Designed miniproteins, single chains, continued (3). Designs and how they scored, part 31

Each design is a single chain, and the fold is of that chain. pLDDT is the mean over its residues in the fold that is shown.

## One batch from the design tools (miniprotein)

Design m9053
Fold by ESMFold2-Fast:
Structure m9053 (fold): chain A 62 residues (1-62)
Amino acid sequence: MLDPKLLEETVEYGMKLIDEAVKKVIAKRKGDKEEEEKAQKRIDEIVEAGKDAVAEENRQLA
């Protein structure tokens, strides 16, 4: 059974990724390289946090 709290946190994580991805696309279309790079950095930070969370859970289950 999936933990309802884990599912909710996963949905919130996905929404944050979508928000930053949209900002990156808008910046790219405007030719704003600085905003595009900032959005990419935020995406990278969100992805890294997600990877760290999965690694921590796997370590606790081992």
Scores: mean pLDDT 76

Design m9054
Fold by ESMFold2-Fast:
Structure m9054 (fold): chain A 109 residues (1-109)
Amino acid sequence: MSKGEEYVEPAEPREVRITVRLTVTKEDGPLARKYAEEAAKRLGNAEVKVTEHPDGLVEIELVATIPASATNEEKRAKFIELVGLVGRMEEAVPGLVSREIKVEHLPAP
């Protein structure tokens, strides 16, 4: 099997859950949150969770769920948008401490 797109397009049709986790300084929390919320609006089916830590760090989690019935083009497009938006956040948010992108293949319902 080819390596291309297997991370977003498994051999068997499954729900795909993409989680982007960003840790930023408290001062840049509002800016990072704005980028995550704009990303969620563009993706349509995405949720944003924000956790403020007492140590002055802010964790922003963006979760996009793609149904098993979605086309390979739809899955690919959403993944590319998430990766591109994370890259823009890295350039625009000077207080970005860490980033993580997780792709989970869930059983079809």
Scores: mean pLDDT 73

Design m9055
Fold by ESMFold2-Fast:
Structure m9055 (fold): chain A 73 residues (1-73)
Amino acid sequence: SMAEIERLMRELEALVRELTAAILAGDAARAAAIQARIGEVLKQIKSLAKTPEELAAVAERLRALGEEMAAAL
């Protein structure tokens, strides 16, 4: 459902910000653990996003998160 996708996207956004903080702190072990959790959340989002519109919306939010992370590093 879209509500589940929105919950997972909010979780993913929080995890990406935590990952950025871990990288900036030089905490490789924490960064690796967060990356594993990001992978699991992405798998769940992919299992729920079925329409081209849902996939496009997820892709745009992922692009924006990637740009935010790149700007912070």
Scores: mean pLDDT 85

Design m9056
Fold by ESMFold2-Fast:
Structure m9056 (fold): chain A 92 residues (1-92)
Amino acid sequence: TNSEQVNKLFEETGKRLEELLQQLKENKDNKEIVKQLLAQIEELVEETKKQLQDLAKKTGKLYKDGKELDVNEVIEIIDLSVEQGIKEVLES
């Protein structure tokens, strides 16, 4: 089953994203650092999407907490969460 891999990926990605958003908040007045951190967040999101798509191809679906999930819907939720997190930091 891919449930363990999906859960671990979400936990790891969530932690890394939180660390990057915290750095973004601490450095929001430094234009050069902000650009660098936004690029790192984008790379993390792209890497995570690729790993989720790979897991979905292996099993045909993603599984989380005993439920079958559509990989495209999961990717959309990730995009919305990341956009909201960036907005809350930079527009605060």
Scores: mean pLDDT 83

Design m9057
Fold by ESMFold2-Fast:
Structure m9057 (fold): chain A 114 residues (1-114)
Amino acid sequence: MEEEIEKALEDFLRGEITGTELQERLKVSGAGIGAALAFLQFGEEANDVEKGRKYAIELLKAGQQGDIAALEKAVEIFREYAEKYKDTNPELAERFKKMAEQFEAALAYLRAQA
């Protein structure tokens, strides 16, 4: 399972497939894909590309279980990153905190629609 996610993400990062094709291949929602891409971007900004990639894969794996699972995982990871960087990079920590709050709002919306 993880090898299939890693290969699909690699194909996307190499420009071999589109974001829509990545979503279709992994059976992950647009919200799950968006969260994974946000982790890749913030991993680069934090100079922690390997961890950003690891979290992106974890998000895509959770996304295969559904939007709620992906958003719950995104909130967990973004809050962990906000705590990690709060003393060393407060600006980046605040951005992670805001992303967690955005995903918490999306999660609350989806739960209310159920």
Scores: mean pLDDT 76

Design m9058
Fold by ESMFold2-Fast:
Structure m9058 (fold): chain A 76 residues (1-76)
Amino acid sequence: SAVAAFEAAVERMRNSPDAAARRALLPELEAAARAVIATLAPDDPAYQRALAALVQIRALTRGDEEAVERGRELAA
């Protein structure tokens, strides 16, 4: 199920040995979270957990994009 795939992705991230391994799992976690959101109702706790995971992933992605832009400005 979509929930089982999401829980498995969360568990893999929890058991990851380092930050690079966790980062490599972000696309899998994002895909699994999107599948949960597409399958369940908004009042389901699993939907809320998946939405929280997507918010965290997007915040990390925005931070990376902002860091790249800022680094480019400082290098100019």
Scores: mean pLDDT 76

Design m9059
Fold by ESMFold2-Fast:
Structure m9059 (fold): chain A 92 residues (1-92)
Amino acid sequence: SETEERIKLIERVFENLKRAFDDLIEYFKKLGLSTEEAIKLAEDIALSFLRMMLSIAKLIGDEEAVKLVEEKIEELREFIEEKRKEEKEKLK
């Protein structure tokens, strides 16, 4: 169905965003940013992108996309916090 195809596209975008998140951190670190600065900047970019998707979904009335993007925002926040936790462990 068209709804299932839209859900699959949002899932694919989210998976691409997680991959891009790791690449953005590496890129910012190569520019001389600290690991925490790189994570914070990548977080701001990724969350801003998802918030824009959420706003568009709300504007067009795609209730399934709204629900899924809200869930993905929470999942991304948890993913980022785990990344920060891993980096803190490396400082032992």
Scores: mean pLDDT 83

Design m9060
Fold by ESMFold2-Fast:
Structure m9060 (fold): chain A 85 residues (1-85)
Amino acid sequence: MSLLEQAVQVLRIARNMLESGRLKNPFMRTVLDRLMQGMIDEARSRGDEETAELLEKAYDAIKNLPVDEAIKTIEEIIRELEKRA
């Protein structure tokens, strides 16, 4: 599986967790934090700064935006990543 395909899958997991209210659970939030940070670090280790920046933007939205705006931001970033795949 390519880095871009992995990034898209992680973002789809994040979106589904937001939509289901699962991130209200602190344990599930910790799981997502580890997945997102791991994927950002992987993108950077491969020299893919553009993918890393898009993932950081999604992760920032998850932490700081209302659920509806965070989901919208994640879906926009998924579309951007899929265009690069």
Scores: mean pLDDT 83

Design m9061
Fold by ESMFold2-Fast:
Structure m9061 (fold): chain A 84 residues (1-84)
Amino acid sequence: PEAETEIEGDDGNRIRIRIIFDEERRSARVEADDPELVRGIETTPFNEETGEFQVYIRLRDGQTYVLTVRYEGDRLEIIEIERL
């Protein structure tokens, strides 16, 4: 299952984020449409109690986004986007 969203840099450039969840490995792969704007991407371990994990996207402009992602019923959903 997959989820997709957009985040925005300081210059107004939008970056498409795609999250692909491997159900067997209980792990996520994250892809950015414009990787040159991204300094780094980190995922937290999957929490089996909540069905959730977080994706930290650090932009080269110094902004950080935190996505809260839920895996439930063979569906992946981004339930929260927070700009730090």
Scores: mean pLDDT 84

Design m9062
Fold by ESMFold2-Fast:
Structure m9062 (fold): chain A 56 residues (1-56)
Amino acid sequence: SEEAAEIISKLTGMSLTQAKGLLQLEEELGREIAVQYAVREGGVSREKAEKALEEA
């Protein structure tokens, strides 16, 4: 989880706290909702969000 959050933070520019929140969103509501959140609230492209979550 910590390592996964670091990967997302590095790839998206989100803080570790935001990255942990994104991972929790994915676990609870699924990949699509997490990607939508990253795009709308995180200002990250869909491609970057998907890649970051895949590598985490």
Scores: mean pLDDT 82

Design m9063
Fold by ESMFold2-Fast:
Structure m9063 (fold): chain A 100 residues (1-100)
Amino acid sequence: SEEKREEIVLQLEKIKESLGKWASQFPELQELKEEFEKEMEKIIKEIKEGAPISEAAKKAKELVEKFTKKAKELVPEHSKEIEEIHNAIIEGLEYLEKWS
């Protein structure tokens, strides 16, 4: 439905903004942040253009997993915070995937 599509777009935009702001505080993460934002914008565009919600949620989960894995390699001193952020985002995305 259009209403569900608008909801997932808003959630993905919030994830992009929140992770982007968090990563912006670390010089080591700037390149990773730019890649993440570009890939998330592509997912958001695809869902706006009629892609299945479940597919978009799955792609977003894979993107967040890739981001958090690389972030832990680049700023290992923040690994606990990264794991907490990861768990919260993935739980939300799995909820959205079930609504598809």
Scores: mean pLDDT 85

Design m9064
Fold by ESMFold2-Fast:
Structure m9064 (fold): chain A 68 residues (1-68)
Amino acid sequence: SRREHLERLIEQIREMALEASKTLSVADVESSLEGLLRGVRADPRYTPEEKAELEEAIRAIVAELRAA
């Protein structure tokens, strides 16, 4: 389903960001996530609700990396 796809995508983004944070600076990971966020905003395949959820998830991941 679209919901399962969205949840899996968020999990994959989180896992990739956490893995990258082991070798890259927080600023570099944040820069990559900002690029991903711009891509999400421009992607016509997602509904406004799905875009909002993805954007919120990406911002939450950035906040977690900053808190670590």
Scores: mean pLDDT 82

Design m9065
Fold by ESMFold2-Fast:
Structure m9065 (fold): chain A 75 residues (1-75)
Amino acid sequence: AGQAAADALGDEIVRRANEILKQGKPVEELLAELRARDPQIAADVEILRKEGWTDEEIRRVLAYALASLRVAEER
């Protein structure tokens, strides 16, 4: 029970994350947007960036985090 809802939620997050990535926004802009919404998750992403993760890898993480927050805010 609820598996279909969980699968639909996952698919929606993936779809929204891909839309964010297609916008081509720089890491700094996406990180600022995430920090305004959830400073704790933003701090975790900044640690990954400092550990040498690439801009493409960080942008992907930021897109998924922002997509997850947007879906949660719809509740």
Scores: mean pLDDT 77

Design m9066
Fold by ESMFold2-Fast:
Structure m9066 (fold): chain A 120 residues (1-120)
Amino acid sequence: SPIDELIERFKALSQEFLEKLKKAKTLDEVHDILLEFRERVDQLMAEFDELIKKMSKEDAIEALNRLIELVKQTMEEVKKIAEELSKKNPELAKYFLEEAQRLLDGVIKRLEEKINEIKK
């Protein structure tokens, strides 16, 4: 299914993002990783919007909820990476956690707003 393929692409992107963050050593590296992730998430969200227009209301809401759960899981993995990083570089860990949480919370809000639009 095109939606299942998109969800798998999001999962792969999230895993790539987490692996890059584990290797980051500077604030600039974290900033660049977060910027790239935001741009690639925006591209996936645009493709998701086009797929949702062709789905039933019920299937679209289910797909959005599946993506929200994946974003929440990514946030939990981000927290674990930040906790480990805090032992060596607490300033970098704090910046990483705050910026990643802001980005991922923003994605969740956008997905929840899409659900509300579909319910109208």
Scores: mean pLDDT 85

Design m9067
Fold by ESMFold2-Fast:
Structure m9067 (fold): chain A 100 residues (1-100)
Amino acid sequence: SKLDELEKRVDEITERVTEIDKKIEEYRRNKELPSEEELEEMRKQLEEDEEELKEIFEEALKLPDSKEVTLLLAKITVTLGAITFNKRVLERLREERERL
């Protein structure tokens, strides 16, 4: 179904965002800075995932109201929040790298 397709896409994005979150957490915990290349790659991935999630959110809003659609919209909202937070953390890490 259309809902199943959207749920699968959201799950794939959520997994990618979680992997980036873990990498950022590891760098922060170890007091290490990612390379400039890795910072840019993570930032671009988050921007692409953010755009796709916004598209999926609009598609989900067109579906008939159901518990499953409500849960999907909630998951998208939480993941968008995580992307926004991680983008801000990456910007701070970039600023720290520029000071080296």
Scores: mean pLDDT 89

Design m9068
Fold by ESMFold2-Fast:
Structure m9068 (fold): chain A 110 residues (1-110)
Amino acid sequence: MSAEEVLERVRRAFERGLEEGKTATVEQEVGAVLRAIGEIEDLRLKGPEASDEEVLRAAETVAYAAGILISHGKKDLAIKLVRDMAEAAEETGREEVARALREFVRELEK
């Protein structure tokens, strides 16, 4: 899978999070963040044995949660969550996913 394909999927999940975040409750925000953290922790436990599908699902889940966080004014927390996911992707040996997520972090910092 290419870094460009990963970045497109991450951006789509993020944009969905931004849109849904406009009407999301604090409880829904917390739920999305906890799911994202759980996906990151699961990948770290599996390391290189994680599948491409599991890594991509986690990246999209994290991007979606980041979108909700930014809609709620929590940009720094959103950036941290995406960075944590990039590190988890690197630990699984998916350098293209890690690169795409780091590029996405740079877009969020602007």
Scores: mean pLDDT 89

Design m9069
Fold by ESMFold2-Fast:
Structure m9069 (fold): chain A 100 residues (1-100)
Amino acid sequence: SEEERRQKLIDAIFAYLDKDGDGTITKEELRDFLERLTGGEPISDAVLDRILAELDKDGDGTITKEELEEYLRSVFGDNIDALETFAETLLGKEAVEKVR
């Protein structure tokens, strides 16, 4: 189903970001990820704090799977193809291997 496909994409995105497997994404993990996505350009604290504030609804300084899921659902809604494109951008080769 489309809902199962959406959930699998969200699960893959979260697993990619949650490198320690502790069930949360830290500010440092988010920074490292974003710096890699920008080709190694430094991410300012102001930009990182803004992104974290949009994801971290509870303001505890970490992003839970539920917060990430709610954010992705709010941004992409029913546009699962856009969510797949986003996941492919994040996962690189892993996303390509999953869709082949």
Scores: mean pLDDT 70

Design m9070
Fold by ESMFold2-Fast:
Structure m9070 (fold): chain A 82 residues (1-82)
Amino acid sequence: MSEEEIEAEELIAFGNMWAAIGKLLESQGKIEEAIKAYEEGIKLYEKAREIAEKIDSERGKRILEEAEKNIRELKERIEKLK
């Protein structure tokens, strides 16, 4: 595992944390706060995607796919909350 793979996976983990915070806030009816949490998650996933795009490995490809999937899911969730 390279330092770049570790950094990208850490960014995914932080993005997942913000997505979880957003879901909790959404469940409490704090919609504006939930959207902000999801936007922070998207930023972290976008950073992970940029790093993963430069990694020529199967692990890098998996990180890229996970980041892209999570970005799509959070963008769709934000759209439903508007």
Scores: mean pLDDT 88

Design m9071
Fold by ESMFold2-Fast:
Structure m9071 (fold): chain A 82 residues (1-82)
Amino acid sequence: SEMMAAAERTAATAPKRETGDEFEVEAAERILARAVEAGLLSEEEVRAVEVVLAGLREAAKNAKTKLTEEERERIRAFEAEF
């Protein structure tokens, strides 16, 4: 699958982020779950996004700076729109 190959390449590039936090990844995973429940994504699209999120989670663990509480509140507000 070209989509899976693209997702894996994207995940491999994500580790170069200066700031990352598992909180951001967890919020993205919850948004993905809602999109799946709403029938907006195919199984292949879900799998591709999961690969990207796994790469972002690794990047978050290796990030030099973590999100501030204000940044986390912005993410919570964004998640609440879904």
Scores: mean pLDDT 71

Design m9072
Fold by ESMFold2-Fast:
Structure m9072 (fold): chain A 64 residues (1-64)
Amino acid sequence: SEEVKQQLIDAIRKAAKELGLTEEEINRILDSIDSVEAGAQKLAELLKKLMEKRGVKTVTLSFS
């Protein structure tokens, strides 16, 4: 649905901005995403980088 796509776009924008990307870079990323699956994968990549930047160490530690 368009609502799911919009939520994904918003999440990508927020994560990328937290990583210090410019509005122009964020817009280029969004323009390159042609499917919900591609967007979800990009969001996961950005979230991984954001967690690394913030030094999150407890993600799934109990299961690893």
Scores: mean pLDDT 74

Design m9073
Fold by ESMFold2-Fast:
Structure m9073 (fold): chain A 56 residues (1-56)
Amino acid sequence: MQELAQQLGQQVQQLSQQVKQALDAGNTEEAQKLKDQLYQQSVQQSQQIAQAISDS
C-alpha cells in the first residue's frame, strides 16, 4: 500500500513540474491540459484508496 501511494505521488509531482515548464515556455493551453489531467489523477487516486478501505 505505501509503495503504491509513493508511486502515485511521484507521478503527480512530475505532472506539476511539466505544468510549470509549459507555463515558463508560454504554452498556456498545454499547461491547462496538464492541470486537468492532474486533477483527474487525484480524483481516481482517492477513489482507489476509498475502494481499498471499503474492501477491508
Scores: mean pLDDT 75

Design m9074
Fold by ESMFold2-Fast:
Structure m9074 (fold): chain A 88 residues (1-88)
Amino acid sequence: MKEELVEVVVEKVLGKVSLEKAVEAGQKALGRVQKELKVDADVSFSVEKLEDGRMKITLTAIVPKSKAEEVKKLMEKALEEEKKELEE
């Protein structure tokens, strides 16, 4: 069935962490979302170094519009948990 697909984007700014740690956090967040996601969806992440040296992780998912809010909540939770692990 063709349903309207929408792009869901969630961004989280980390502290001044290494690129390696930011990539690992993105991979773990992606894994958390994939494990809990009960719909067929493409989920990806990217990492960007900001001008001030902080790292930003962006999660992107293409999901049915009816599931967008649920997926956004899962993505935000996943990134928040990974940020907490890095801020020890």
Scores: mean pLDDT 79

Design m9075
Fold by ESMFold2-Fast:
Structure m9075 (fold): chain A 64 residues (1-64)
Amino acid sequence: SMTSDYDVTMSDRDTVGVRHGGVSDRVVRDPDDGRVRDRYRSRSSRMDDMDTTMGSTRSRMTST
C-alpha cells in the first residue's frame, strides 16, 4: 500500500514534468519515475533493433 501510494503520486508528477521538458530529463534519471520512461525507451530501442532483424525474416516469409 505504501509503495502504491508513492507510485501514484510520482506518476502524476511525471506527467507534469513532461510539459517542462527539463523535468522530463529528471524523470528519466529518477529510478522510480524513470521506470515508466525507461520501459518506454527500452521497448522503443529494442523494437527498432529487432525490427531490422525481424524485418528481414518477415520479408523472407513473404518471398518464400
Scores: mean pLDDT 43

Design m9076
Fold by ESMFold2-Fast:
Structure m9076 (fold): chain A 61 residues (1-61)
Amino acid sequence: SAVGEAAARGEAEGGAAAGAAAGILKSQTMHFGPEAGREAAELAREAGAERAADGVLHSSG
């Protein structure tokens, strides 16, 4: 279902964002410092959550 697909996509993106955040943080501490990694991780998480919520709202409406 569209709602189920949106939920699964949101969870997968949430997990991917968390994994990417860990990788980015490690990489950034070497090249740009932990601040850049932290900001990128937060943006990725928010973008994933926002897209998931938007998809569910449109599907459920």
Scores: mean pLDDT 57

Design m9077
Fold by ESMFold2-Fast:
Structure m9077 (fold): chain A 58 residues (1-58)
Amino acid sequence: MVVVETTYEEFSEEMAEQIRQAYETAGATVVSVEKVKKIINGKEVEVTVVRARVEVPA
C-alpha cells in the first residue's frame, strides 16, 4: 500500500465543502480544511485548501 496525499484549492467555501465530501465518499481520508490568503494577479484572495490521503495498492 502506498499513501498519496492530494491537495485541492477552492475559492468558494461552499465548493470546498463539496470537494471534502467527494473525497470522503471516494474513500479518502480528509486531513485538513484550511483557509489561506494568496496574491493572485495582484489581488489578495482567500482560498480554502482541502488536503486528503488516498491509499493506493502497491
Scores: mean pLDDT 75

Design m9078
Fold by ESMFold2-Fast:
Structure m9078 (fold): chain A 100 residues (1-100)
Amino acid sequence: MKAEEETLEKVAKEIEELIKKGVPKEELLKVVEKYKEDLPEDMVEYLRALIDMIYGDESAVPRYFEAFEKISGIKASEADIESALATVKARAKELAEAAK
């Protein structure tokens, strides 16, 4: 857990810097791939789903909550899923408006 926590902090920092630079989603996914050997499989899936959600991929919402349940033991409610879907849709619209 402690080694994974340190790796997660490094991954999060690199992802934040890349998001700030406005890089494409594939560059963020490469950061996860770089650290995947140092992270539990469920954490890798969680990070990939989170990145997909940040970039407006609605199909990532169920993957995110499945990985979150495996990591935390907390099952998402229907309201949590609906809230996340609404957020991802709003983010997709924001990114489309910013790009064009």
Scores: mean pLDDT 77

Design m9079
Fold by ESMFold2-Fast:
Structure m9079 (fold): chain A 78 residues (1-78)
Amino acid sequence: SLEEEIKKQLIELLKKLGKDEETIEKVLNVRTLEEIEELDEKSQEAVLQAFGILGAAEGKIDPELVEFARELSLKRLA
């Protein structure tokens, strides 16, 4: 399926970015905004990078997830 193909590409890209297997697993298993908030900082960064990759490649990111990613980025700049 398209979803499985996107997932495979995301795994390979995160590996190339130097993310460890534990971090990649956390990114792939997140389903809600609240789950993302509960992740450690390293895993939250990986999620933000994954959203950037998906947004550029597919344009399929939920607008609420994009807004949350922006909010996380602002918190990290403060």
Scores: mean pLDDT 63

Design m9080
Fold by ESMFold2-Fast:
Structure m9080 (fold): chain A 78 residues (1-78)
Amino acid sequence: EEKERIEQLIDDVKLAKKQLEYMKKQGYLASTRIFAKVLREWLKSIRQEVNKLTDYPEEQSKLLKAIDELESLINEIL
């Protein structure tokens, strides 16, 4: 189901951000930067998928916001 897919992606993006924040707080910069680079490529893939999910604009908007917040953190680290 498309709605469940978007909701799962929102949860996955939020969890990834929480994990990246935790790694940054631990001070292991090299591992944090590697993870940030992996997440950056993953988010490009998700953005391409999200642009095709048009039946649930409210959920799509929430997912795009979550992606933007994680990308902001990635750019701060890199």
Scores: mean pLDDT 83

Design m9081
Fold by ESMFold2-Fast:
Structure m9081 (fold): chain A 65 residues (1-65)
Amino acid sequence: AEKEVLETQIRELENRIAELEERLDELRAKPNTEEVQQEIFDLEVEIGVLELQLGVLKTVLKQLQ
């Protein structure tokens, strides 16, 4: 139960990070404007937060029996 829930949450976070990374790549293909630079920064921060959450969940999963 707990292990299956964590594995599902990990997969959902990995999928979310992948979607944001694709969006980041699309932004990097646009002209280098201040607006594009700000949106890239915001996405990088969001990805970083999700990667930290993913790391925590993976650590918890590893500590389960």
Scores: mean pLDDT 84

Design m9082
Fold by ESMFold2-Fast:
Structure m9082 (fold): chain A 120 residues (1-120)
Amino acid sequence: SIEEFLERMKEIIDEILDLILSVTKDPKLKEKAKKMAEILKEVLEKYLPLLSEEARERVLKILEETLEYLKNNPDLSAEEKLYIFVQMAGEVLDLIAEEIPELEEELEEKKLEIYKIFEE
């Protein structure tokens, strides 16, 4: 079901977040990571039901490949892990915009919001 698919994606995002948070004590970096994870989850909750089954599988693959990369590279800094998360979030947003062109402006605004948080 779409609900089971969404729950799996949220679990992966939370596991990625935990990997970032586990290697830093910087409260500013922790806050940035949490905010970006929340934005990505909200995007998936809102738009995942509108995607084709093929597009949903592509989003899941991006999330799973990112998680595996971070698990296989534990020595990456918190900032490097956060940068990888930002790149992943951008890829997900671009994929949704490609599948639903009517949402391109809204998704670009969400992408810019994530980038702004990262640059703070």
Scores: mean pLDDT 89

Design m9083
Fold by ESMFold2-Fast:
Structure m9083 (fold): chain A 64 residues (1-64)
Amino acid sequence: SELEELMERLRKAVEEGNQEEIEEIVKEFQEKFGWSNEEIGLKIGEIEAEILREEAEKIKKELE
């Protein structure tokens, strides 16, 4: 679905730290799906938390 594809693009942009791409994706969520800034911000926060968790697990594995 378009929503799933846009979510995957958002995740990748957050992982890459591509602020310009994040801003374009945020605009698409607003225009295509009518999402609020609060809803989008919460999703970005969830993705950032997941990335930090995955990075912590990688560091842990390298130390073992």
Scores: mean pLDDT 80

Design m9084
Fold by ESMFold2-Fast:
Structure m9084 (fold): chain A 68 residues (1-68)
Amino acid sequence: AQALKAALECVKKGLKENDAASALKCVKDSLSDEQQNLLIESVKKLGEVPKDGLATLELLVKALEKLL
């Protein structure tokens, strides 16, 4: 729960600062390998193909909110 909240804050900060690379690194550093796999599967379930890094962050917000 705490790690997923930290990952969500990473993504929200990245969206605010338009910095997808730093946000993705922050998410990876906040989550265990098992939690990263759960997040990846949640993103795949959305069936969306992001157009750019910021679109990827928007999908991560949706996936993380579903996991919380």
Scores: mean pLDDT 77

Design m9085
Fold by ESMFold2-Fast:
Structure m9085 (fold): chain A 100 residues (1-100)
Amino acid sequence: DIVDQQEADLRAELGKLLSPEAVQRLEDIARKVAEDKAKRAGLTDPGTLRSLRVLELSRILAAVRDYKAGKPLDEIRAELKAEGFPDEYIDEVVRILKEE
């Protein structure tokens, strides 16, 4: 399954940058953001939800990479906000990055 492979690849890339505990917490955030967006869009198909989780996890990986490259946290927050992340989950991502 291409989506399974994409999710596994994203998890592996995050695992090069962060602890296993941080990766698990970020995967949980990606799932919750995807579920929230899907609910607002009226999407209920499990396959669609899984694809949306992969998309949100990809966005989180980009933010993590930008942070590791020295991008300021305010810019990381603005990036995630522009990508439709709720403020609660942006705060959680930033907290995880600081705890590395």
Scores: mean pLDDT 86

Design m9086
Fold by ESMFold2-Fast:
Structure m9086 (fold): chain A 67 residues (1-67)
Amino acid sequence: ELEREIKEALVLIVLTNARLAGASPDEVVELLRKAAPELSDETLERIRQAVEAGKWDEAADLALEAV
């Protein structure tokens, strides 16, 4: 439970900082691949598409569901 909470916090920090920095969808995927290597390529592609569409809340939900 605590390890999951730490992963969720890390994912949210990465996504929040990426959004504030104006990161591209591909940059977001690379940052998440490093921060949460357990995320599948399928999940990362769904997150990339959500970010490309400007749906950062959907991207966060997808990442949190997967960790």
Scores: mean pLDDT 81

